# Designed miniproteins, single chains, continued (2), part 3

Each design is a single chain, and the fold is of that chain. pLDDT is the mean over its residues in the fold that is shown.

## One batch from the design tools (miniprotein)

Design m4072
Fold by ESMFold2-Fast:
Structure m4072 (fold): chain A 75 residues (1-75)
Amino acid sequence: MLEYVEEVIEKYRKEAEKLPATKENVEKLLKEAVAEVSKNEEVRELLEEALAKEKELPSSVRPLLEVVREGLEKG
């Protein structure tokens, strides 16, 4: 499972290397990576649990929370 997540991250990290390191490109690739990872039911459940727990954290993590939520909605 962690190996699968790492593989997806590596794939999108390589895509990021081909693009200018802008905030928009990073956010887009991160959302796509989350959507791809969430196709696995076990990984999706873990991300949903993490997302629910992140709602208990300070509002400073909200941008990251939004990216993960958008990825999960599309995966």
Scores: mean pLDDT 67

Design m4073
Fold by ESMFold2-Fast:
Order: C-alpha cells, then structure tokens, then sequence
Structure m4073 (fold): chain A 70 residues (1-70)
C-alpha cells in the first residue's frame, strides 16, 4: 500500500474515530488512529507544533482507556 493511500485511509479512520468520540463509544483503536493521522499530517506539512497538541490530547485519552482495561 502506497503512502498516499495509507494517508487517505488514516483520514477516513480519523473521521470515524471522531464520530465514535461524539457518541461516547470511542475505543483505544479509535484514539490510535487519531494519533497516527496527526503524525502523518505533521510529517507531510512539517507543522509539528499543531500535531503535537493533537497527539498529546489523544494520547492522554488513550492511556486513560488502557488503564481502565488493566
């Protein structure tokens, strides 16, 4: 799978994850896709500061879900 195709899939998964968050059914996987999408965007745009803020927010929620499952 090409990098551009992977980026498109991550963008689609990001939209699904955001909808799952709005519906209070977000999973660890949803936040993982959001983090991956933010990292991919940062790599393309070189806008690291914007991506860092998004990654920090999603990582915090991801870790909270992981702690709940332990």
Amino acid sequence: MGAEERKKRLEEKKKEALENIKNNKASVLDYSYLIAAAMAEARETKDVEKAQKEIEEYTKKLLELLKKNR
Scores: mean pLDDT 76

Design m4074
Fold by ESMFold2-Fast:
Structure m4074 (fold): chain A 96 residues (1-96)
Amino acid sequence: GEVEKLLKEFEELYERALELVKEALELIEKGELEKARELLEEAEELIERMDELLEELKKLYEEGKLSQEQLLEAEIKLGMARLQLGVAKLVLKKEE
């Protein structure tokens, strides 16, 4: 259904954003700062798309089509992705 499709897209964006942040941190350790910056910019775009999907998930919750647990998990994942991106950006800035 529509809910399952949106949740799957959200999960795929979450996993990809975290992998990009992880790869960026490895590049920072190697001194490849410009490439790390490009990956963090890509991760930021994915996280912005997750925020848009979360607004759609909130509407589905208000319509009784999404569980409170599913909405809470999505909110936690978005928060975690934002936190990891923020930490990686601070690490990058310290090495510049």
Scores: mean pLDDT 90

Design m4075
Fold by ESMFold2-Fast:
Structure m4075 (fold): chain A 68 residues (1-68)
Amino acid sequence: SRAAQLAQAEALAAQGQAAFAARNYDEAIAHYEQALAILRSLGLSNRERLELEVNIGLARIIQGIDKL
């Protein structure tokens, strides 16, 4: 159901946040992208989607700096 897909996206976003807090940026990005894919498949353009996109961008920037 749509409700089950939204709950899965929320769980994936939470897993991404936990990975981000642990500085596991590859894992955080993977979880955020999975959550974002669900929201995109549902046609949602909401604050949650924007927050996921921002967090993915931030994780990629930090990961890039850490490689220097």
Scores: mean pLDDT 84

Design m4076
Fold by ESMFold2-Fast:
Structure m4076 (fold): chain A 61 residues (1-61)
Amino acid sequence: SVVIVDSVVPPASAADLQAAYDKATQEYQRAQAELQRDPGGQAVAQALLDALRAAAEAAAA
């Protein structure tokens, strides 16, 4: 199963997590245009974005 893309690494702190989230969001938007032709890639990109968002929210709490 494909769940994680190589460009996403575990952040060390809340600030690093926020930066990773912002980068992942930009990469997701860029990749989405290409991955529209690949349903699996779209789902993986969305799952990564959702995971990073959830982690950032948890770190902020």
Scores: mean pLDDT 65

Design m4077
Fold by ESMFold2-Fast:
Structure m4077 (fold): chain A 94 residues (1-94)
Amino acid sequence: SELEKAKEALEELRRYAIELAKKELDEATFQEFESYVEILLDIAIQELEKGEVSPEEALRYFRDAVLALMKELKMSEESIEELERFGEELLKKL
């Protein structure tokens, strides 16, 4: 199903973002990052399930919000570029 593919893409992006953050952030900042990303994911899934956003829109908005958080927390340009590239790959699969 298109909805299930979109949810899978959102979960894959979340997992990759968490993996990148775990390598760079201290434990306290990482816990804050993980908590906020979980909130953003929940919002994206809720909007997607209600038909308020398309699969592509849900993934783009979630990606952009996570990228903004990574920048705010001063994560490396390498990690930011990796997540941006991975997000684009996930969008092409929708």
Scores: mean pLDDT 88

Design m4078
Fold by ESMFold2-Fast:
Structure m4078 (fold): chain A 93 residues (1-93)
Amino acid sequence: NALLEALRKALEDSQAIADGVWQVFADRALELIEKKEYYKITPLELHAALKTGRLSREQVIEILENAIKEAEKRGDKGKVAIYRSELEAVRRE
């Protein structure tokens, strides 16, 4: 993914640039949450929102539970597995 490669590059080149990229992903997460499009949220966007303090750990857990429910309704077993893995990781922290 071009965005993931851009983020990796920013982290190597400058912390300030990396912080800006994290804010962009966090903004995307919040936009999707406001629209209740939980199914479209990626783990990267959720991690960005958590890392930047835009979402609490408890809010991320609630969003992941809603994303799992939506993915299950759509029969998307791949997304269910991804969201369950992220939920376990967040609960472990």
Scores: mean pLDDT 78

Design m4079
Fold by ESMFold2-Fast:
Structure m4079 (fold): chain A 67 residues (1-67)
Amino acid sequence: SSAEITEQILSIKDPAQQLAAILAHLQAGRALTPEEQALAQELLRTDRAITSEAEFLEALVEYGRSL
């Protein structure tokens, strides 16, 4: 279920692994839960909704450029 996937992602301690899990979820064609959305926005430092793999990758590139 989506709730089980969300709990699994939130339990990951490494931010890079959390982002990888969120990306895999999007690549599987599944919508992010509100908690996964909030985590992705926090880790990628974006206020934009991430509703697709393309939007996730755009935010990831922008985040990497800021480092």
Scores: mean pLDDT 82

Design m4080
Fold by ESMFold2-Fast:
Structure m4080 (fold): chain A 85 residues (1-85)
Amino acid sequence: MDKVKQLKEEIEKKTEETIETIKKSGELAKDPSTRNEGLSTMVKASNDLRKFVDKAIKEEPEVAPFAAEQLEKVSKTVDEEMKSL
């Protein structure tokens, strides 16, 4: 299996999972009683993905442009959820 292709597939999968977590966390953040939990979960999910991506780029630098596009999708999702608060 092509290592670059395998890492891109893993990055895409983790990006999808992170976006879903951010959206669910955004819903929690809309309620004052769970706002801090929602915001904390969004930050943790974004940081965990960034850590994974940084490790993947170190292993296969060729994935960096693709990884940047995936991280931008996450950033956009965070911005959209924060604007909804």
Scores: mean pLDDT 84

Design m4081
Fold by ESMFold2-Fast:
Structure m4081 (fold): chain A 69 residues (1-69)
Amino acid sequence: DRAAVDAEVDEVAEEFKVLIRAGDLIQEHGREKALEEATKILLDKGYSPEEAKERAESIVDLAERILKG
């Protein structure tokens, strides 16, 4: 129970870090650069290339929506 909650919290915290980084990159260098960096972070985290790309696109889309208000 506790171990499962800790794993879930760690996963959410890691995705949140990628989301913040993507938002910063969109503002500085645009969507394409944010997508590249988010994909690299997720690949380093152990996701497959396909999963990393899909998750990176979702995270970047969410960051763009937050930035647009």
Scores: mean pLDDT 75

Design m4082
Fold by ESMFold2-Fast:
Structure m4082 (fold): chain A 75 residues (1-75)
Amino acid sequence: SELDELLSQFPEEQREILLEFIKEYKLKEEQVIPALKQILENGGVSALSRRQLVGILAGSGLPTELARELAERLL
């Protein structure tokens, strides 16, 4: 799937965090795929500040609280 292809581009530890988060909050692919694409287009998690990461996640349609939680787990 497109989600699996995108997740494979993340480091193993970040991929595990992303998969657990998607499962825990039962996120739809349509909510997650745009955010993952934007993170990768910006050079991945390590290239982004916490503020930038939260902005991308929230801007892609995640609730702001979940965007903050995911950013904290990834960083």
Scores: mean pLDDT 86

Design m4083
Fold by ESMFold2-Fast:
Structure m4083 (fold): chain A 109 residues (1-109)
Amino acid sequence: SLEAEIDRAVAEVGARLDELAAQAEKNYTPEQAEAVRKLADMARGALEALATLIRQGVDPETLEKAGRAALNYLREKGKELGVDPETIDAIVALLREGMERLVEIARKA
């Protein structure tokens, strides 16, 4: 079902964001790890918001626009939080993957 595909995309990308945040706890200072977790939580929130838009029947082009805005916001917020560039790129790449999966699901609906 459409709902099952959306839920799977959100769950799989969300799990990878959680794994990235958990790895930061082992490799960074507590302050840096919290910044990474906060950024990962924001990426999950953006992914869930995009999933909600699909469930509401928003068109794929509008989803792409919203997704691109979320990617840009996340990158700037990562810089503000003091997250290292490589970790910002990794989190942004996961949100982009989630966005692309959700847009593909919307196009098939």
Scores: mean pLDDT 88

Design m4084
Fold by ESMFold2-Fast:
Structure m4084 (fold): chain A 87 residues (1-87)
Amino acid sequence: GSGSASAVGADGDRVLVGSSVLPDGSIAVGAAILGADGTVQGHASAYLPPGAGTAELTVTGADGTTYRVTAEVGADGVVTGMEVVEV
């Protein structure tokens, strides 16, 4: 399975999170910062073992603003919760 979630950050920037279950049952999780104009400003990825888990990602935008993204992912690869904090 796969899933996605989004949140709006400062200055209209949007943080997107996506997830996908890989053939071995592990989960790939990605996060990206989109500017107000829709351009990708920064991205990061992480991998979780099979089953439900929490991924923590640090994403830095082109302007140097850094966000800590915490994503809760179910065993089916669906994002069930997300928190974004500027650091």
Scores: mean pLDDT 74

Design m4085
Fold by ESMFold2-Fast:
Structure m4085 (fold): chain A 65 residues (1-65)
Amino acid sequence: SLLEQLETLPEPVREAALALIEAYRAGDEKAFAAAENRFLQALMDEPDPAVRARAAELVHQLVRP
């Protein structure tokens, strides 16, 4: 599943992505905004462009309406 694939991402990207998905599913707008900022920072700090692309794609698919 997409969630299982997300769990295979390296830290800290994995932790930030999981927190973002949890906040989205909880419907907590404030927590979502904070988690989104954390996730974007984790992506910017990730040196591997393939990891960045994969993390962004998985998160986008999981937060789809």
Scores: mean pLDDT 81

Design m4086
Fold by ESMFold2-Fast:
Structure m4086 (fold): chain A 65 residues (1-65)
Amino acid sequence: SKMAEGAEAAKLSAEEAGEPSLETAEEGFRALGEKAGVDPEELVKILREEGSIVKAAEKAIEKYG
């Protein structure tokens, strides 16, 4: 699944390099949504609700992976 692969990559990057700004994370989640065929605004909503890239990525994999 493109969603699972992309979200796992985002989670690993945040765990190893530290979390980017929320603005950068929102752009990344919109791009992931476009690539995976999921509504980009739904992924941004998950990111805003969770407040953490790691948690948002896990929830995106659970819901759409």
Scores: mean pLDDT 79

Design m4087
Fold by ESMFold2-Fast:
Structure m4087 (fold): chain A 100 residues (1-100)
Amino acid sequence: SMRDKLKETLRKIAELAAELYKRLVKENAPQEDIDLARQAYKKAVQALLAIDQNKPWEEVEKLAKETIKLIEQLYERHPDDPVAQALKKAAEELKKLIEE
C-alpha cells in the first residue's frame, strides 16, 4: 500500500541519517553537518510516529517535507558521500509519495 511504502521510505531515511550522523561525529565533521544529520533522523522518526498515531495527513506531509529539505542540505554539503547520495535518492522517493 502507499502507507506501507511511505513508512518503509521514512524508515530507510532514518537508518541512513543515523549512519551518516555516526560517521560525521567519528570524523569530527563541522557541527552544522552533525546537526543536519541528527535533525533529518529526528524528523523522519517524527513523521513515522505521526503515521502510526493516525495524525492528519497535513502533519505527516509537513514533517516529510522538512525531512526532505534537511536531506537536500546535507547532500549539497556532501555530494560525494555514498550515504548522503543514498539519502538523496530516498528523499526523491519520499517526495514522489507525498507530492501534489
Scores: mean pLDDT 89

Design m4088
Fold by ESMFold2-Fast:
Structure m4088 (fold): chain A 60 residues (1-60)
Amino acid sequence: SMDQAVDLLKDLNERGSELRAAIVVSYLKDNNISQVDAEALAQEHLNPEKRAIFLKLYQA
């Protein structure tokens, strides 16, 4: 759900890690959240450092 996606992104922004970023990316893809929506959520909820890690893993 979108609420779970937002919660995962907030946790990633607070705690960080490449593993958490990978989990968030998998959740978004498995739950049919579009790339445009995923990028918008990352822009809203992640700082620039964590957003870069997220986008790198999403585009892989």
Scores: mean pLDDT 81

Design m4089
Fold by ESMFold2-Fast:
Structure m4089 (fold): chain A 70 residues (1-70)
Amino acid sequence: MEGAERLRAETEREIAELAAAAPHVSRAELEARIAARVEELLALGELFKDPLFYELAEEVRAAGEALLAA
């Protein structure tokens, strides 16, 4: 899958950016950023019918929940 490696790398980078931003933003702003990205990935999953987008949405959600718990 030609796009899969790029999507995974982009998602890993986005999670790292969220982690870097977490101590500098409000909980509400962090929650909004996490929710927006999860919703975007879920919408892409519905559009393309590719389970990869749902896997990536869960990775963002799990990483976001860990950041919000800290």
Scores: mean pLDDT 81

Design m4090
Fold by ESMFold2-Fast:
Structure m4090 (fold): chain A 96 residues (1-96)
Amino acid sequence: MSLEEQKELAIKALEEAKKIIEEAGRKTGKLETAKELVNILEKAIENIKESDKEGIIITLTFALMALSVTARHEPELREAAEEAAKIISEALNKIE
């Protein structure tokens, strides 16, 4: 897999994760927490555009950590955060 293919895969996973979190925030009314997570995921997307392979791995790992924290502290967003984390983890496994 080329670096460009790795970036495309990572960005696509983060965009899907972002969509899941936005929908969950809207459905649960946890709009502020969802917005904070979406901002983290958007910054991750921007970081990946200028990253090498190691930078992509670090950025996706940080996104997974943020989703894990939310799943533990926000029961209403737990299912969505776990679903988003699964998508990012699957992308990370394909990049390695």
Scores: mean pLDDT 87

Design m4091
Fold by ESMFold2-Fast:
Structure m4091 (fold): chain A 72 residues (1-72)
Amino acid sequence: INAILQQARDIARRAGHQQTVAIIDNTIANIDSVTGLTDDQIRTRTLRGIRARARDVGDQATVDLVDQALAQ
């Protein structure tokens, strides 16, 4: 999941979507602090959140990357 988050962060940063970058950074920093959820649940919830925000700002490259990750 961290590799996918780093790729999404780079795409958002290059596109100038600083708010999306900040959300991804906060997600990476806090992922290990989430308790009571399985790795799959954390992964799915995190990716869906990033996808929704990327879609709202028109970042299709990040949406496509997240969709590919969710299809795995």
Scores: mean pLDDT 70

Design m4092
Fold by ESMFold2-Fast:
Structure m4092 (fold): chain A 55 residues (1-55)
Amino acid sequence: SKIKELQDELASFMKKMTEEIRKLEAAGREADRRQAVLESSQKIVDLMKQIRELE
């Protein structure tokens, strides 16, 4: 189903972004880390909204 596809996309995206953010934090790249958090949060909210609208 499309809901399952969006859930799988959300899970994959969250895993990748969590690892990316941790790498930026470890490197001391605070501005890039903050930007990545903001951009990933927006995409997560959008995907969650799409899933909710299909339920």
Scores: mean pLDDT 83

Design m4093
Fold by ESMFold2-Fast:
Structure m4093 (fold): chain A 77 residues (1-77)
Amino acid sequence: DVERLEEQLRRAEEDLREAERLAEETTDPERLEELLEGLRRGLAALEQLRPHLPPELQSRLDELIERLEELIERLEE
């Protein structure tokens, strides 16, 4: 079901955008740690989607994973 996978990617992209916003606004270390844990779980879930995605969505997934990994790296510092 390609349409369902496309919807999952769209929601993940929206969730990442919101996470990027929260990371910029949040100064509480405990909340940042919770966000970081959520992002790591999200990354694992996206990697599990990789073998199920058609070729045309692979580039979109790769871009999303790269952005998520960048955010995780930034928050770990």
Scores: mean pLDDT 81

Design m4094
Fold by ESMFold2-Fast:
Parts: C-alpha cells; sequence; structure tokens
Structure m4094 (fold): chain A 90 residues (1-90)
C-alpha cells in the first residue's frame, strides 16, 4: 500500500548520499553496495506507488551504479545499468 513508501524514499536517498561519498573517495565497491541498496528502496517505492519521484530516483540510482561499475572497469555491468536507467524513464 501507499503507507510507508515515504520511508522507503528517505532510506533510498540516505544510501544514495552514502554511495556518492564513497564514489568521490574512490571506494567503488562500497559505492556499488550503497547504490544497490538505494535502487532497491526506490524500486520498492515505485512498485507500490507508481510515483514519478520514485521513478526518477530509481533511474538516478541506476546511472550511479553504471558510473561506479565503469570506474571499476566493468563495462558490461556499466552498460546494463545504463540500459536499466533508460527503461525506467520510459
Amino acid sequence: MLEGAERLIEEGERYLSIGTNYLNQGDYDKAIASFTKSADFFKNAYDQTNDPRARELLSQSYLNLSTAYEKKGDTVLANEYRKKAEEVKK
């Protein structure tokens, strides 16, 4: 139901911030772990509400995962997450 979805968004935004800090420090493994949790929270919020805000944040998390994998040298996963971000935006 719609109840609790705002908490999912708040937790997702928290992990998005943590992931961004790790990415800026060059800790790509911790950035990936944090962005993965962020994406999971935003996906749950989007699936429950169909909220454009949750959709936008999910797309942003996938783009951040793509960037982290690219910096780690995993071009296959980087391309996969870029594609997931585009699919969410449709």
Scores: mean pLDDT 86

Design m4095
Fold by ESMFold2-Fast:
Structure m4095 (fold): chain A 102 residues (1-102)
Amino acid sequence: MEEYAERAAEAAREAGLKGPKGAATAGGEASRAGEELGGPKTSMAGGSAATGMSMGGTSGKLGAGKEEMARTSELGARGAGKAGEEAGKAVAEGAERGARRA
């Protein structure tokens, strides 16, 4: 059931690389940079602003870049959130199972 989360954890462990950990750290920094450039936090203003700024002319180019950054950051944040939630559930279920059967 947690095959996806388990695979990610197993790949990280098997590789023993900084890559998975470095990716998490880089993801955090990229998410922060994306937040300043139109990330998830700016989504509140970006979602409505992107529509409102569509008529601003120069906002066309600015909005396109900001929208792409917001979309990339939101996808990253959403993916991380989903993975974290699933991993959390898998860990909780494993712990409960271990406590009950162990």
Scores: mean pLDDT 45

Design m4096
Fold by ESMFold2-Fast:
Structure m4096 (fold): chain A 91 residues (1-91)
Amino acid sequence: RAEELRAQALAHARRFEATGSPADLAAAVAAAIRYLAAALLERGVPLEEAAERVEEAGRIGAEEARAMGLPEAAEAAERAAREEVRRLEEL
């Protein structure tokens, strides 16, 4: 459910604001990607288009994170996007 994933993403983001931990940022980024996938499905976006959008978001997020010197966040974005794309393709 997208609302639950959105709540998880916000919780991880708030934890990162409190801790400054790269692990908390990576968790927030991964949760945001999962939320994106669920939100696209709930909005009735076709599976193929949803998979493309999630893959693109993961790629852009990883590029931005690496440019900022945040390799853990970049890896989390790529991993979460790959996992969600695979899940969508199995439907």
Scores: mean pLDDT 82

Design m4097
Fold by ESMFold2-Fast:
Structure m4097 (fold): chain A 88 residues (1-88)
Amino acid sequence: MSEAEWAALAERARAALEAAGAEVTAVQRVGDRVVVTGTLRGKPVSLALDTAARRATLALEGASPEERARLAAAVGAALGVPVTAVPA
C-alpha cells in the first residue's frame, strides 16, 4: 500500500470517528492496519482498519452492546467497509 493511500484511509477513519462524536487523539500505522484512538463521551474508543482485509474493528470501553453497535454502524457507513463492534 502506498503512503498516499494509507494517508487517505487514515484521514477517512479519523473523519468517520469524529463525525460519530469522538475526539481523536492518535492515528497510527501498525503493519497493514490504520489504528485510530480517542474518546467518546469520556470513554476510550479505538478503530482498527485492516487495509488488506478491507474490514475494521471498533472497541468502545464502558459502553452497552447497543451503543457499540450504533457506533460501528455509523463508522461503517462513513468508511464504506464492514465494521465489527468488539468489547474492550
Scores: mean pLDDT 79

Design m4098
Fold by ESMFold2-Fast:
Structure m4098 (fold): chain A 62 residues (1-62)
Amino acid sequence: SEAERAFRAMDKDGDGVLSRAEFRAAFSGNPRLDVDALFAAADADGDGVIDFDEFRALLSTL
């Protein structure tokens, strides 16, 4: 799926979650994107990582 493809491209460690650093690095080429707001929306429980289910939920609302 498109969501899985995007997630794998961002997940540099291959550990199945995205850290804030990995997420910011993925969007470093677009300074106009509010990466902090996007990460906060996906990481609703505030644990500091985004799993695939949270990432899919984010993409479904974009």
Scores: mean pLDDT 71

Design m4099
Fold by ESMFold2-Fast:
Structure m4099 (fold): chain A 68 residues (1-68)
Amino acid sequence: GPAPAPAVAETPPGKLNNATKDTTKEQILAGIEETIDEYAKLHPEVTEEQREEIRKQAEIGIDGLFAK
């Protein structure tokens, strides 16, 4: 039969329950950071200042969403 894929979720149990919100926020921020990096690779005309502004805005937005 088909081999079941091993569990990819290696997050400690406490974080899965108590810090799920923080984990989600960190995942979103990591994705945004990676997206900014990828965008800069595709658009060499993007300045460091523009990259920093985008990251700052993303952090503010995410922080606002999770500040409830």
Scores: mean pLDDT 67

Design m4100
Fold by ESMFold2-Fast:
Structure m4100 (fold): chain A 57 residues (1-57)
Amino acid sequence: DEVREAVRSVLPESLSEEDVEEAVAFGLGLGRALGLDLDTVIKWAEMLLDLLEKFKK
């Protein structure tokens, strides 16, 4: 929930609640992926690109 609040505060108000929830889930996953699991890091990098395209509308 701390991560959710932080992500919500930096995202545009124009984003839907569903988009914000996806961004929170991605942020949590990325934080864990920055640990030791390289396979997870690669997967999250792909998700980041997809998410950024959605934010561009």
Scores: mean pLDDT 61

Design m4101
Fold by ESMFold2-Fast:
Structure m4101 (fold): chain A 90 residues (1-90)
Amino acid sequence: MPTADDYVRLGQDYLRQQNYDLAYQYLSQSLDLDPNNSQAWTLMGQVYMDSKQNYIASRNSYQRSLDLDPDNQQARDNLQISDDNIRQQR
């Protein structure tokens, strides 16, 4: 049976290909199986930021990633980018 980590790998691969619809679908399946996966939350934040320009949803995803893994520098850096974009949009 596919694991949460299998879906994270698929989501990451589709994100790299800029196929945001499939990346979102597989990362959502990963989080349905394991909501405590920090990497899946980081990748979901990237999908919200890059495909939808939804900086509030991306910030919330990165915040959840950091709540699970405070040492995740990628999530920390991208959270700052999301906050900066929210501030600029009012």
Scores: mean pLDDT 84

Design m4102
Fold by ESMFold2-Fast:
Structure m4102 (fold): chain A 90 residues (1-90)
Amino acid sequence: GDEIGRKIVRELLERLKREGVVSEEEVEYIEKLIKEGKYELAYAFLMALEAGLDFEEALEIAKKIVEGDEEAEQEVLDRLAPAAEAALAA
């Protein structure tokens, strides 16, 4: 349900805050999305930020992902794959 989505988004946000991946402006925007119940958009935005996209690019790609754009989703996943491989190798 929505409660699970909220929990997942909150846990990802707190991890990325600890790792210094997200700015104060990005955190404020994500908190706004959480208050509005837009958990899918908040999650996609956080994943795009973790993939190394800036605020504007991350928000544009996250909106496309929420609209079902498989190319946008694949671009974020492709950018995250090298980091995941490096983490598994360590």
Scores: mean pLDDT 79

Design m4103
Fold by ESMFold2-Fast:
Structure m4103 (fold): chain A 76 residues (1-76)
Amino acid sequence: MSADVRAALRRADRLVRQGDRYFRQGDYQRALDHYQRAADIYDQIYQTDPSQDNRDRLFRTNSRIIRSSVHISLPD
């Protein structure tokens, strides 16, 4: 794994953690924004190295996007 890919992973992981924090606070719109930014980075990484690990990172982040969107579209 190159230094550039490692830096991108660290940035995407940080965005997911920030999104998770907003999701916990009930700020689903800000959580969605952070997850979308993370998904863009994971997608670029997956295109560079289409490994199962990179696909799984993208899939898990997309699941978080869907969950946040459901909370926005279908209020409890």
Scores: mean pLDDT 83

Design m4104
Fold by ESMFold2-Fast:
Structure m4104 (fold): chain A 61 residues (1-61)
Amino acid sequence: SMEAVLAGARVLFETLSTVPKGELVSGEELLARVREEHPEDLANVELFLAHFAARSDAIIA
């Protein structure tokens, strides 16, 4: 659902705010941090990443 995707985006960006500025972090590392910090929201974050990955494949390819 779009609500779950938006909830996932919020949690993901909150997690990204803990990463030092200028550092690169992989999607797998982001998911690991979400699992530690927001385990109840992990499924929503995975939904957002899956949705974003499908869209970014059209941009990068």
Scores: mean pLDDT 69

Design m4105
Fold by ESMFold2-Fast:
Structure m4105 (fold): chain A 61 residues (1-61)
Amino acid sequence: MTEVVVKEVESLSAALAELLEEAAKSGDRITRLEEVSPRVLRVDLVRADTGRRVTVILRQK
């Protein structure tokens, strides 16, 4: 099962950097990074603690 999280952000690069830093600290594994459009990034990851798949959609305001 996949959890979907949508975040509206001021900066895609800053939000992506935070997400990557959090993943590094938690041991979460990034499985996909996709630029859907210039203002939309999709990041798929697997939580280290639960094995849960999460899709994060970052949308620039």
Scores: mean pLDDT 83

Design m4106
Fold by ESMFold2-Fast:
Structure m4106 (fold): chain A 103 residues (1-103)
Amino acid sequence: MSEEEKAIEELLEDFRRVFRSLADADGLVSLDAFRAWLASQGMSQEDIDYALALLRSFDTDGDGRLSEDEFLEMVRAMALSSDPRHQDLLLALQAAALRHLQQ
């Protein structure tokens, strides 16, 4: 693997752990559960709304629930994005993930 691929896989592992801690009995996380989690981690309403809009774009089934693969694909897409808004959101999500994993 390249150094970039290795860094992305290490990033994805933290988010995979968060996802699994939030997943329901079906192994899925609803958009409502993500909204509640992000709010509990102290994220701004603007960052929450933007994160949920991105999550909805990766909800391929349109059921308002995400699989682990859909969630991690969104994180990977943000990590590879040159958009500063994606970088800012990813940093906020990383901070939330670290707070969650320390609880």
Scores: mean pLDDT 80

Design m4107
Fold by ESMFold2-Fast:
Structure m4107 (fold): chain A 60 residues (1-60)
Amino acid sequence: SMQKELEERREHMRKNIENYREILAKQKVPNADERVAFLKKVAEVSEKILEALERQRAAR
């Protein structure tokens, strides 16, 4: 199912951002919060695109 695939991609994106945050914390990078915020913004845009595609698929 395409819908299930889109949901899994969203979950992967969230996990990747969290993993990136942990990596930055382990490396003691001073800009970790700013970098994570940027990635979250990129993820938001990506999610909006995926949601639009899913809605379009559902509407057919």
Scores: mean pLDDT 73

